Designed miniproteins, single chains. Designs and how they scored, part 89

Each design is a single chain, and the fold is of that chain. pLDDT is the mean over its residues in the fold that is shown.

## One batch from the design tools (miniprotein)

Design m3077
Fold by ESMFold2-Fast:
Structure m3077 (fold): chain A 104 residues (1-104)
Amino acid sequence: MKRLVIETKELTITITVLDDTTARVTVSGSPKAGEAAELIAERLRARGYEATVNKLSETTASVIVRAPSGEEAARAAFEAIKELLTEPLVQVDETHYRGGDLKL
């Protein structure tokens, strides 16, 4: 997995593999982006991954995830996001998913 986009009712979440050990989660579209990024980071830390939150604007935040591989980091982020959704993800195409709201 190199890049995935997850569209929720209020937020767009993009997971990108950056390098051999790093993935980035970008949360955008709502003032809730920062809160959502913190919850994703907390879930990842609870699983034993390093996760760092950066607030980029009022409506955009990122989480940098480190793992033994960038692909593992991206998969861990995807699974953490799935657990935080109010309903199951629906795959729209190979790189795009649609879900409900985040449990904020």
Scores: mean pLDDT 82

Design m3078
Fold by ESMFold2-Fast:
Structure m3078 (fold): chain A 84 residues (1-84)
Amino acid sequence: MEEIIKRLEELAKKVVETLREKAKYSEKEVKLIEGALQGALAAVAEKNYDIAIEILEEILKSVKDEEARKLIEEMIELVKEAKK
């Protein structure tokens, strides 16, 4: 459980860094996405995997960067594996 949360935290940081590096997103947009990612992590910590998946899928709708989308998709798969 702790290992999955740790990996999700690392992926979430990479998403935020990728969006900042691309300079296609405002700081306000990046902050909103970061907040939503933290919401998904909190849901996983509480074992609310379906809620975490829903939050991540909603973030995926707002993110157009291919690299960031791949990281978010990896997060979704990791949560699905944790749900079993």
Scores: mean pLDDT 82

Design m3079
Fold by ESMFold2-Fast:
Structure m3079 (fold): chain A 95 residues (1-95)
Amino acid sequence: MKKLEEAFEEVLRAEGEASKAAAELLELAKKSGDEKILKEVLEKIREVDAELEALGEKANNAKSDEEKVELFEEAKKKLEEFIKWAEEEKEKLKK
């Protein structure tokens, strides 16, 4: 079972990787000239941001370290799912 500090550090790392993937995808979407792709990318980023904000609020209100770790693990999973989606979209834009 993970310690609170370990779970938090893993979320920070995943946020960094997700931010990089989002930036690279946005550059490719702009370069493609396809307005639909750009809108889809922006909408997905907003959706993930909203989900992470909600999880952060729950973690801030959590009374136990165990509950906070579970919320951080959920946030990490959401970030990893976004990174995977972004990499798949980057591949589509190159073809």
Scores: mean pLDDT 83

Design m3080
Fold by ESMFold2-Fast:
Structure m3080 (fold): chain A 85 residues (1-85)
Amino acid sequence: AAERRAADIEATLREQGAWVETRRVDGHWVVAFYDERTGLAAALLIDADGRIVGVSLGYQADPGERASPEELRRAAREAEERLRR
């Protein structure tokens, strides 16, 4: 259930043009992503039943702010690391 849910979220976000990376951690799945168009970088924690049980915000752009893909990717990974701690 968890693996399929993570794969479905990854596919949906990639179809929308977001960068996405999924990892397995202690029986859970973590999906880290960023979207250049919205300036959002975050990570989701998915339990063994395929439920989203945690969200960590890495970065959110303010109106008129422009973050680079490198900054957004770093923020997404930092959000992922917080969910693993």
Scores: mean pLDDT 79

Design m3081
Fold by ESMFold2-Fast:
Structure m3081 (fold): chain A 85 residues (1-85)
Amino acid sequence: DPEREKEREESIERFRRLVEERKATIEAIVRRMEAQGVPQEEIEAQRRRMMEGLEREVELFLDTLLREGWITEEEARELRRELLE
């Protein structure tokens, strides 16, 4: 179905942009914490927590697409690598 394929591609591209914006926000928060003199241990812990949250959002998005039959397991593995690397 061409319409379903277009919807799938647009949803993936929209989510890809969201992930890049989230990564930029995480880096901006880290830079702000460094400028405020937050201890490096706390900065790394916060960065890890924010990245884990992003990874969870990616997994939930991919799980939804898999459950709905919009992508294959192979496509999901490739998208996970692209979005999280």
Scores: mean pLDDT 85

Design m3082
Fold by ESMFold2-Fast:
Structure m3082 (fold): chain A 67 residues (1-67)
Amino acid sequence: DEAKVKAIIASVKKSTADLLRYAEKYDIPKEFVLQTGIRTVKAQAETFGLEDKTDEMIKELKAFFES
């Protein structure tokens, strides 16, 4: 379901942005924030049977994080 994939990635991008602000305030490495986002994508993909989209979603999250 394309709508589900879009909802997941939008939610994870928002959470990642929120965590990046928190990490900057408390001097937490950005890599830990990215790894948290990747774990969330994997968990959501597994929950909704979208494992075939996991690599695509992770690639989009990494592109967002590198921006």
Scores: mean pLDDT 80

Design m3083
Fold by ESMFold2-Fast:
Structure m3083 (fold): chain A 55 residues (1-55)
Amino acid sequence: MDKFLDLALETGERLLRETDLPIATIAELVGFDSQSTFTRLFTERFGKRPSELRA
């Protein structure tokens, strides 16, 4: 994964842990056009879905 993508996904991970924002809102805030794209790339990077961090 490139450095910019990795930074965006790491920021998303922190927001998932530290806030109650919806996953779709977090995806938008870190620069993704859709929740599905964010979820796919997040899962590839961290080995788990964003929803699994909330569950």
Scores: mean pLDDT 78

Design m3084
Fold by ESMFold2-Fast:
Structure m3084 (fold): chain A 78 residues (1-78)
Amino acid sequence: PELSERELKAIRLIQEFMQKLSAAKSIEERKKLAEELIAKLRELGVEEEEIKKVEKELEEAIKYLEANPDAERTLLTP
């Protein structure tokens, strides 16, 4: 099926932010990126059901990093 212009914009936005999130060096930076992504998806008019799925995935990833501080520290090392 043909993706709507909104869906294509949402997919590109998610891809960009996921890359930024993976490169982020702190949990605070990741939380800010997650909040920014969710806000932009809402402004774009993405369905709440899809937004909730993205939000849940981001929350799980952030919780994992909070439970595993060594993983966060590894991202700070060149």
Scores: mean pLDDT 71

Design m3085
Fold by ESMFold2-Fast:
Structure m3085 (fold): chain A 115 residues (1-115)
Amino acid sequence: SERVRELEEEVRRLVRQAERLLEEARAEEDPLRRQILAGVAELALAVALTVLDREIERLERELEENRDDERRSEELEEQLRRLRELRRELEEFAERLSREVAELEREAALELARQ
């Protein structure tokens, strides 16, 4: 329970970091720095997804090991439901972020080509 809560907080922190970096990228006047900020935002989200996927896999294995313990199985199923919901939120954010990053990179490439 505490471990899952700490993980949820870490994942949400990484998402907030990605959002901040994307906002900075949109405001950045230098095309090269804009590309770097956008890239770091994508990396932060990729790390969040990786951390979340690893914990989901761990809980799925623990659920299989505890299938005969009704109380423990119920607790693990609730934790898995919460993490899977968070993963869906992250996938939607990843799709949106990827589109915005592609647009920022296109604009930056056009600016750099003029130099």
Scores: mean pLDDT 85

Design m3086
Fold by ESMFold2-Fast:
Structure m3086 (fold): chain A 67 residues (1-67)
Amino acid sequence: MSQQEAIDRALQTGDVLRQEAKDHPDPEKRERLLKAADDVYDLAKKGSPAQVLLDKTREANDVLEEA
């Protein structure tokens, strides 16, 4: 996977997390979703290596599944 593909996936995952957080009734789960989104956006913005982006995107998806 290219770095650009990893960045695109991280941004898409962040967008999904933000959307789920907006509609979530539990404030603690909403905060976790927003933090996960911020973390993947930050790494994507910094141009982090593809593997780092993929690992963080997987962590973010785990947060989404728990919500």
Scores: mean pLDDT 80

Design m3087
Fold by ESMFold2-Fast:
Structure m3087 (fold): chain A 68 residues (1-68)
Amino acid sequence: DPEIEEILERLREAIRAGDVARESGYKLLLADKGLSKEAVELELQVALESGTTPQSTIDKLQERLKKL
């Protein structure tokens, strides 16, 4: 779905930029579409790709993913 792919791309850009307001907005849009799991998976991927994300942050993202 091109619309969903665009929202996911925008979310990835917001996370990488540290734009909390845009990140929250795109996460809400994805949640409304039943894609909260995909949003958390994307956030986890970006966190792992950075190489500098604390393990505690990765653990919290993995815990959120298990609940979805």
Scores: mean pLDDT 81

Design m3088
Fold by ESMFold2-Fast:
Structure m3088 (fold): chain A 91 residues (1-91)
Amino acid sequence: SEQASIEQQLAKLREQARKAGLSQDEIDALVSISRLINQLRQQAQQMRAQGMSDDQIYQLLLQRVQQALQRLQEQGANPVLQQLLQRALES
């Protein structure tokens, strides 16, 4: 149910991005970051339910974003997406 709702939202996002004139690579990058944000949100909620402090959760999520950025850099994926993730880590 929740997963199906997220997939429906991502399908609409793909359609909107195509209508806006984004390339297939840009659309795939946008969907990938949207999935990552959703996964990190779900993981944060689960960690809080397990009694982790906000500081511990924040540090673990930062590590996961850093790992995602590293994978994108290694794959030579969308430079704009890399810059956005880097800025998020530097703020």
Scores: mean pLDDT 77

Design m3089
Fold by ESMFold2-Fast:
Structure m3089 (fold): chain A 65 residues (1-65)
Amino acid sequence: SEEIEKLKEELKKTDPAAYALFSRVERNIKAQLPKDLPKEKQQEEFDKRMKEWIEQASKVGLLKV
């Protein structure tokens, strides 16, 4: 998602610790995606899981959004 990529780049500039956490979560989610899904469905599932994590991380103060 362009939205997720934009947020990641912004965190790289504004909060290196949050950027490192974001990158780790992104890597872990990508590793857990079903490999038998079409690429389009893998991207949809990735976007869904990343957005859910971003929402929760924002609520607990891990991300300043």
Scores: mean pLDDT 80

Design m3090
Fold by ESMFold2-Fast:
Parts: C-alpha cells; structure tokens; sequence
Structure m3090 (fold): chain A 71 residues (1-71)
C-alpha cells in the first residue's frame, strides 16, 4: 500500500473520531470544523488519485453535517 494512502486514511479516521466526540458533547462548532477538514482531505485524496478514499471521506463529512442538522 502507498504510504501516502495510509497517512490520509489514518488522518481521516482521526478527524472522524474527533467530530463524533464533539457531536456527543454537543460541540457543533468543533464538529463542523472537523467535517470541513474531512472534506478538504477528500479533495486532496481525489487530486492524488485515490477516488475511493475521497468518496469515503466525503461521505463521512456528509454524515457528520447531517447529524449536526438533526440536533
């Protein structure tokens, strides 16, 4: 596996965990910031030729934003 792909995947997981933690605490501002960072990471993954990772990152950001909207 590419070291770059692994680094992006790991960072995406960290951002998702931080966003979910913020949501559990009612911290909408932090959750929104982490969703934006996931979306930026998804754009970077797409530019680097990792479209499946990019899709997963965008879907995770969309899920977090939907959960914020449901609060």
Amino acid sequence: ASATLEALFERGGELAAEARRALAEGDVETASQKAAELRQLGREAEALGFPRLAAMLFETADDIEARIAAL
Scores: mean pLDDT 88

Design m3091
Fold by ESMFold2-Fast:
Structure m3091 (fold): chain A 100 residues (1-100)
Amino acid sequence: MPSAEEQLAEIQRLTAEAMEAVEAGDVERLLAILERMRDFMLATPGLSEAERARIEAVTAAARARIRAHPDDREAQLSAVDEFAAMAALLILERAAREAA
């Protein structure tokens, strides 16, 4: 299983790819990367129903914002940042529980 450091590095890598898609104006690529980020987070073993629901809710909100604002780079970057922040927090919260 990947460490918290490895999980954070993968989210950072996917976030960088998403930012490149925003810069390119490629909404379809951006949405595909968001789904890859979601799938990566949902592949975490032992996710609670609350953690799964949080991942799904933030993904749905980000997807809706990106689709509503296909020409708004700031709105797209905000959606990517909100997902990345949620993912980082969840990874760190889980690591803290394993250390306790």
Scores: mean pLDDT 87

Design m3092
Fold by ESMFold2-Fast:
Structure m3092 (fold): chain A 86 residues (1-86)
Amino acid sequence: AEEYEELIVEGVRNVDEEKIRAGIQGVLDKFGELTHENVPRGGTVLSLALSTKDEELKEKLLKVISSLDTPLRQTYLTTVEMRYNA
């Protein structure tokens, strides 16, 4: 899990869509969901989307989630969008 967590953290830090995608997809493939137990720092991806006015980071995060090969894709898209606009 730590390897995927570091990919997500580094991707968010550098606004790197490919690293964010690889980290999130790796967690989903192995654990089925993004939880604080699987990626404690992964929650920072959502927290940054909620707390910053960095529209580029938000857009890249939404693009990553929409590209995920998972049946939960739509649920994550809705969650990110709702939390960012709350």
Scores: mean pLDDT 60

Design m3093
Fold by ESMFold2-Fast:
Structure m3093 (fold): chain A 58 residues (1-58)
Amino acid sequence: VDSLADKAIEAAKKAISSDDDDIAIYSGQVTQELDKVSKTNPDLADSLKKKLTNLSSS
C-alpha cells in the first residue's frame, strides 16, 4: 500500500518536473497506481488524487 502510494507520488513529481511529453507518460502511470491504491486504501487514493490535481494545475 505505502509502496504503491509512494510510487504514485514519485510519478507525479516526475511529471511536474518533466516536459509535456513526459507529463503524459507519468500521468498514465500515476493513474494506474492510484487505482491500485484505491482498492486497498480509498482515503489515501483520494488524497493522492487531490495532490495530482494540484500538481497538474501548475
Scores: mean pLDDT 67

Design m3094
Fold by ESMFold2-Fast:
Structure m3094 (fold): chain A 69 residues (1-69)
Amino acid sequence: MSTAEKVEELAREALPLAEELLRQGVRVDDIAKTLYEKFRPLAEKLGLSDAQMRLAIAEAVHRAQQRLA
């Protein structure tokens, strides 16, 4: 599995929680922190770096914003 596929997998797994927190009115910065803490174990299992994990979380938040617009 490529690095891009692993980043995409983490983003897809994080998306439902990102959407839920946005619906609750949680701030984007706080959502990112919550996703980072919750999905760190999955990122480690996927062999993602901290930078790649942050990229996946940013992508999940961005997609959640687009879907709820």
Scores: mean pLDDT 84

Design m3095
Fold by ESMFold2-Fast:
Structure m3095 (fold): chain A 126 residues (1-126)
Amino acid sequence: VDFSRISESLKKIKDYIPSPETLLVDVKSSALNVLADYLGDKALEQYFERLKKASPENKGVIYFYAAVFAIYRKNEDLAIKYVKEMAEELKDKPDLLKQRLNVLKEIAERLGMENVKKVIDEILKK
């Protein structure tokens, strides 16, 4: 078993990739697009639940991407759910929360998801 090679490779990756959240986003976002198109919303929701269990430290980024894909899928209920879960997870990081909410608001507005936009606006007022 080549544990020394794996350890050395992980140290090198850590030096070039500034956070585990960034690595998770880059690896998972492309796979999630393919999975969403093939399996549909229920399987995608189950996939995000599994990701949260595997990477609880990355919940904030997982919820952000879950909300993005729910908006692109035009699933308003699922998008609202993940927007609210992201807001709760990031409540102690208000600047990051506002940045992510504004991104989701722009996407929702472009795709005509007015109910999702309204929920985001109500969270931004608090």
Scores: mean pLDDT 69

Design m3096
Fold by ESMFold2-Fast:
Structure m3096 (fold): chain A 74 residues (1-74)
Amino acid sequence: MEEEAERFAEAFARGIVKALGIDLETEEGKEIFEELKELWKPVGETAALLDEIYRAAQAGRREEAARLREEFLA
């Protein structure tokens, strides 16, 4: 989960950098990218949990998916 959260945060940071035309070859671009990864880390954690719920449901593990949803809402 933590590793997946980091991957989602990195993906969000990359999307923003690309949308804004920030050049990752530059020192300032790299600094902005690292700062965005940290900023998006909590959102990445939420995305990772939602992905886990979705994958459990897709695999037919309905009981597991339902429990994860309840934990998310608590």
Scores: mean pLDDT 75

Design m3097
Fold by ESMFold2-Fast:
Structure m3097 (fold): chain A 100 residues (1-100)
Amino acid sequence: PAPNTTWTQDNQDRWDQISDFVSQVFERGSDLRSQGNMSDDLQQQMGQMGQLMHDSSTQINSATSDTQQQNIIDNTQQQVGDIVQRIRDIQPTMQLPPVP
């Protein structure tokens, strides 16, 4: 969902790229779940990614400056990268797009 805070174009574009990437990861996870191939470890990592996106969205809506938004986006991007690396270690056959 779009934040209620005024965005710079760069911050909006970066957030949209991260959000689109995460949506693609969830689509792959949904496919595995429908096949009955979702491990507990993978489910936990997917849950952490969902929580991260929710918390980051809330923080961005509360941001009072462009710099604060950039810091939240940078931290979110780093944590998404860390979760994706864990997902790749758990499920190396899962074809994920490049992390933004």
Scores: mean pLDDT 82

Design m3098
Fold by ESMFold2-Fast:
Structure m3098 (fold): chain A 100 residues (1-100)
Amino acid sequence: MLSRDEVEEMALATMEREKVPEEILKKFKEVVEASRKLAAGEKLSIEELEEMIKKAREVLKTALELLQRTRSEEAHLLAVLVHDTLQTFEEEKKKAEEEA
């Protein structure tokens, strides 16, 4: 099994190879950075989580389109990574709303 860092690197390389728009690449990088902050125990505001959820949904849509078009293992791993990250943001948002 690939490490998370290896999956993230492969995901980025796959998106660049498939000529994914720069705005989606930027959103993916921001989503990954936010996910790393949460994994390190940092708290994000409800507004930051909502922004990351929106960005993650846009990246996931692109990942699913790549998966349908290429049917590659790399596109599948990208879709799984983004989907799992989106679920993490949604769970953290629910926790933050309950604590508020």
Scores: mean pLDDT 82

Design m3099
Fold by ESMFold2-Fast:
Structure m3099 (fold): chain A 87 residues (1-87)
Amino acid sequence: MPSAVEQIIALLEELAERLRESEPEAAEILRKTVEALRKHGSSLSPEELKLVVEIGAQEVLKATTDEEAKREVERVRERMLRLADEM
């Protein structure tokens, strides 16, 4: 089974690809978050991972202009927090 961190990275990469053309600034923030999690994710506690997810989601939401895209970001945030809770 992939780890919670690996599953979160996959969700962030999928979201970045979906937002690449419509929300390029948000997609860039998502890609940078993926890079950070690939380098440091394995050293994070579940509580630290939740904090990274919450901070990252807030920065992505600030960069997102479309209402439907914001709802998609919120859905992915909820899924990532659920994965961190199951660690």
Scores: mean pLDDT 82

Design m3100
Fold by ESMFold2-Fast:
Structure m3100 (fold): chain A 66 residues (1-66)
Amino acid sequence: SELGEKLQKLIKELETKYSKEIQEKAAKFLESLGAPKIEVTDKENPEILPLLKHIQEAFGIPEPVI
């Protein structure tokens, strides 16, 4: 699904390299799903990645096995 593809890409990008631009995309995505507004700066926000993973699990999107 398009939702699954976007979510997977955001998680991968944030795990690989944090950036304000990627965090802004992730925050807007979470906000569009009804999450509370997240403030984005040039500093890494440790809350964003766990929320994206929680959404991935909640929507039944397959998680890569470690």
Scores: mean pLDDT 69

Design m3101
Fold by ESMFold2-Fast:
Structure m3101 (fold): chain A 82 residues (1-82)
Amino acid sequence: KEEEVKKFVDDLARYFGIDKEDAEKLRKTLIEGIEKNLSNRELFLKIQELVDEIAKKHGLSEEEKWALTFGLLYLAKKIREE
């Protein structure tokens, strides 16, 4: 489970050209949100803020920002569904 989450986030980071440090920030934010039982909307807002910062640093397009954000939300849903 934990290894699957890490692999998924690492694969997303590699696809979007995000470094390991920023990938770890995304993973921590996602896991903390799940552990705190945040709603999908609350998770979206936290992830969106972090993804916007990462997008500026790495030059991601608007389409790439949305793809990354919703990819992470999909992962959160899968974790909650087991």
Scores: mean pLDDT 80

Design m3102
Fold by ESMFold2-Fast:
Structure m3102 (fold): chain A 90 residues (1-90)
Amino acid sequence: SRFRDEQTLTLVIMGLASLLSSPNTSAEEAVEEIVKLLERAASLVEDPEVARELEEIRREVERMYEEGASAEEIVRFALERVAAIANRLA
């Protein structure tokens, strides 16, 4: 159901917002937690298109880390992309 998927994405958004509020999270720590949140969400959502989009965000987050992006850049990117999916679902 869309409601369950929306609830799952809301929990991801809350987790990402918490990371963004942390003053000294390393890029490695940020990526580790984001990947964990996105993988769990992808396993819980019923919409296969939402699961695919979460997997795309995960790959992009990993790419940003490999290219030397900051923790703030990576977390903000993930938050904006997940929020866009949640907004489309609502």
Scores: mean pLDDT 87

Design m3103
Fold by ESMFold2-Fast:
Structure m3103 (fold): chain A 75 residues (1-75)
Amino acid sequence: SPMAELEEEVERALERLEEIAAELRAHADDAERRAALRREAVRLLAGVIARLEALNAQDLLDAFQRRVEELGAAV
């Protein structure tokens, strides 16, 4: 199912964002490492959002954005 494939893609992106958030916490004193991780997160977010918008997957986009906000609030 194309929808199931999108849901799996969103879950993989969220898993990577959770890993990036954990690495940001682990590397509090490494400004270059933190900057690289933040750039990776921004590129990942932009790519997923663009794909969900292109496919008009509004419910998945709304769910993804809520979970990203929760991750940002926890860091």
Scores: mean pLDDT 83

Design m3104
Fold by ESMFold2-Fast:
Order: C-alpha cells, then structure tokens, then sequence
Structure m3104 (fold): chain A 120 residues (1-120)
C-alpha cells in the first residue's frame, strides 16, 4: 500500500538522520566540528527532510481519510519549519542548536512512523 511505502521511506530516512546526528555529536566532542562540516551536514539533513516532505505530500494525495490527511499536513508543516530552523542555525554558526534540531527531527520522524503504523 502507499502507506507501507511511506513508512519504509521514513524508516530509511530516519536511519540517515540518526547517522548524521551521531556524526555531529562525535565531531563536537572531539573538537572537530567545523563551520564547513556543519554546512555539509545541514545540506544533507535538509535533503532528507525534503525527501520526507515529498513522500508525505504523495501519501496525502492518495489518502481518502481526513484524519490521516491532517496528520500528514502537520508532519509536512513541522519538517518545513525544521528546514528553516536548520538554515538559521547554520547562518548563526550555532553548533548546539544544529545538533538539537537534528535530534528533534529524529524524534519527530520516529513518532510519525509510530502514529502511521497504528492506522495501517
């Protein structure tokens, strides 16, 4: 089903986000997190969030359930907001805020997967 395809894509992207989070945390602890590396990681996180947003939009168009559409809309708005906050953290060279935002994105994607699995 389209919902199973969405969940699988979100799971793959969750692992990618978790890897970036772990890399950023490790680099910061080692004093090796540079502005250039933060910019690289920010671009990767935004690309993953854009993939998730596109998948959510496709699932929304295929859904006939208003409740599911509302859940998907909320997720789209949340991930669009995280993209903006990540871009702002990069501009401000705020390594702590960047790491916090990636961690929050990991958590929110996990919650979304759990919510979607309950309506499968």
Amino acid sequence: SFLEELIEKLRENLLRLQEIYDEAVTLKKNGSLTEEKMKELTKKVIEILEEDIEALKEAKEKSKDPGLKSLLDTAIETFEEYKKKLEEAEKNKDFDKFISLVGEAVYKVGLLIDALEKVL
Scores: mean pLDDT 91

Design m3105
Fold by ESMFold2-Fast:
Parts: C-alpha cells; structure tokens; sequence
Structure m3105 (fold): chain A 104 residues (1-104)
C-alpha cells in the first residue's frame, strides 16, 4: 500500500511535468487525466488501508492533479470541449484533496 501510493504519487508528478511540456491543449488534457487517475488510485489505497502515510501521498498526488488540470485549462485556449473537460478535472482534483484531508 505505501509503496503503491508512492508509485501513484510519482506518476501524478510525471503527468504534471508532461502537462507543463505539452504543445497542445489535448496533450495537456491527456496528461492531466493521467495525473487525476494516479491521484484517485492513491486515495482509494488510503481509504482501504486507513494508513496516514498513504493519505499524505494521496493528498500530494491530488495537489499535482489539480496543478495539471489548471495547466490543461490554460492550454485549452478557446476550445470549449477542452475547457469544459479541464474544468471537470480540476473540480474532481479538489474533491480528492478534500477527501484526503479528511483521512489525516
């Protein structure tokens, strides 16, 4: 669980770095989605184990997912579909942050 949560945090951080380097709004969105998936996996592990260390990794992963979603939002430009998807990812990441905080 702790090792799996660390791996999920690392994947969320890598996805954030890919979002920063993305040349298109779609690439940034795809990276933000991967960051959110990794953050969700870490949170699911925290809920299953009740381990505070796992919850701390889940919180950090969710924070990286939010940052990636905000980057995707900025890189979406005037594309309405990309904007709406990026907003959705940001709201979901905020939800993961809130849930992880409740486990600490």
Amino acid sequence: AVEEAKESLEKAKEALEEAKKAKTGQEALDSAERALESAQKALDLAKKTGDKEVAEYALKAAEYALEAAMIALKKAGDDKELLLRAIGLALRAIGLIFEAEQLL
Scores: mean pLDDT 89

Design m3106
Fold by ESMFold2-Fast:
Structure m3106 (fold): chain A 62 residues (1-62)
Amino acid sequence: RDDPVFDRLTQQIQNNPNLSDAQKAALMADVQATRDDTSLTVAQVVGRVMRVVGDIVDADLK
């Protein structure tokens, strides 16, 4: 999927100072896996994006 939301999400992960390099790599891999999975419904894509956003927020709170 070539949705610009994935590029923005990747940039937010890369620019987050509260994420370690390992956490950034794991989250970027999750984003890429979501982009590559053409079988996902819009709701499933949104759910995966929200999970990644939640992981970023959790890192910011710790």
Scores: mean pLDDT 73

Design m3107
Fold by ESMFold2-Fast:
Structure m3107 (fold): chain A 68 residues (1-68)
Amino acid sequence: MGKVVRVTSGFAGVDIDAKVGDLLRVLSTGKLVEVSGVPEKGLAVISRSTLDKLGIELKVGDEVELVS
């Protein structure tokens, strides 16, 4: 389990240990989203374009879980 720690115009950052291509579940909605990048250990990034395409709005403090 991790939390959204940053939201920008380009990405959302999540405090979770994951790999590029891993699926995260947004706990509030149950929606799945793929990790776009891992700039450092313990920080997963999801691109803004991916979130917009899936209709997912993330806010700082939102909880996510690793599915794979």
Scores: mean pLDDT 83

Design m3108
Fold by ESMFold2-Fast:
Structure m3108 (fold): chain A 80 residues (1-80)
Amino acid sequence: SPLAEAIRAAVDWLIEQFPEERVRFEEMRRYFLEKLAQAKTDEEKQAIADEVREFIETYARTLARKRGLPVPEVPELPPV
């Protein structure tokens, strides 16, 4: 699934930016991929993609703020 591959890539990107958060990011990756495996419609897949995007944006922004780093550019997820 292109979306599943994009979710894996986006989480890998977060781990590259914040390697100390690897365990948490791997737990969230599993959560999103399990949800995606249960999704049957494009609408359900889009809702998951939106949730993943919000997670990545919010987490990256939160961690960057705590460390005094600039907010990294978040990779875009493919359409469903």
Scores: mean pLDDT 80

Design m3109
Fold by ESMFold2-Fast:
Structure m3109 (fold): chain A 74 residues (1-74)
Amino acid sequence: MSDEEQMKQLQEIADAAIDALRRHLGVDVEVTRRAVQMLIMSIPAIYNMGISKMIEVVRLYEEARRWVERARAA
């Protein structure tokens, strides 16, 4: 029931992971952050809503990954 608290905790974990990724790669954090955050935050939703949500998140993650690749090329 503490959706707000759980959401904040997940966001904090995502932030830490993204900061580590940024230090390692030096890539645009904003795009990668959105992709990773979406993926991590959808894990609870997978258990609650099932496979359809997981497929949706995976698609969003792949799309964001393409955006990162494009940003690096441009």
Scores: mean pLDDT 61

Design m3110
Fold by ESMFold2-Fast:
Structure m3110 (fold): chain A 77 residues (1-77)
Amino acid sequence: MKFEELHRKIRELLVEAGVPERLADLIASEVTYEYQKHPEDLERIKETLRKALLQAGVPEEKADEIADKVVELIKSE
């Protein structure tokens, strides 16, 4: 998958999950960067996403749910 396509898919998933578009874009950028550096480290990607969502004010349970969905999206590639 091209990194631009992955970024777009993550951003769209976050917006659909209720994350504001601006925050979704920023978080998608961070997650895509981590995937580019460590493409096989799904745990690191999940932790990066979870941490970013918590810092953005997303509740812990919701952040965990979104992080799991993004990891499954990456695995389905």
Scores: mean pLDDT 77

Design m3111
Fold by ESMFold2-Fast:
Structure m3111 (fold): chain A 76 residues (1-76)
Amino acid sequence: MKEEIEKIVEKALERMRKAEGEEEIDEAAKYLLEKGIKMEDLREMYLKAVEEVIEEIEDEEERERYRKELEEVLAR
């Protein structure tokens, strides 16, 4: 659901904000969230944005946590 995907993105962005140097990824993800118009397109954009944000996380432990959360939401 859009709400759950949005929470994952926000959680990823919040965590990345605490990791200094996350401004660029935060802006990109928010841009995709706001740019997304159709529900299915928005979801696809969110998933891609979240995956890109997760890949940009230098901390491997944090990347695994966010990736797992994304997979859990997608599996529901």
Scores: mean pLDDT 57

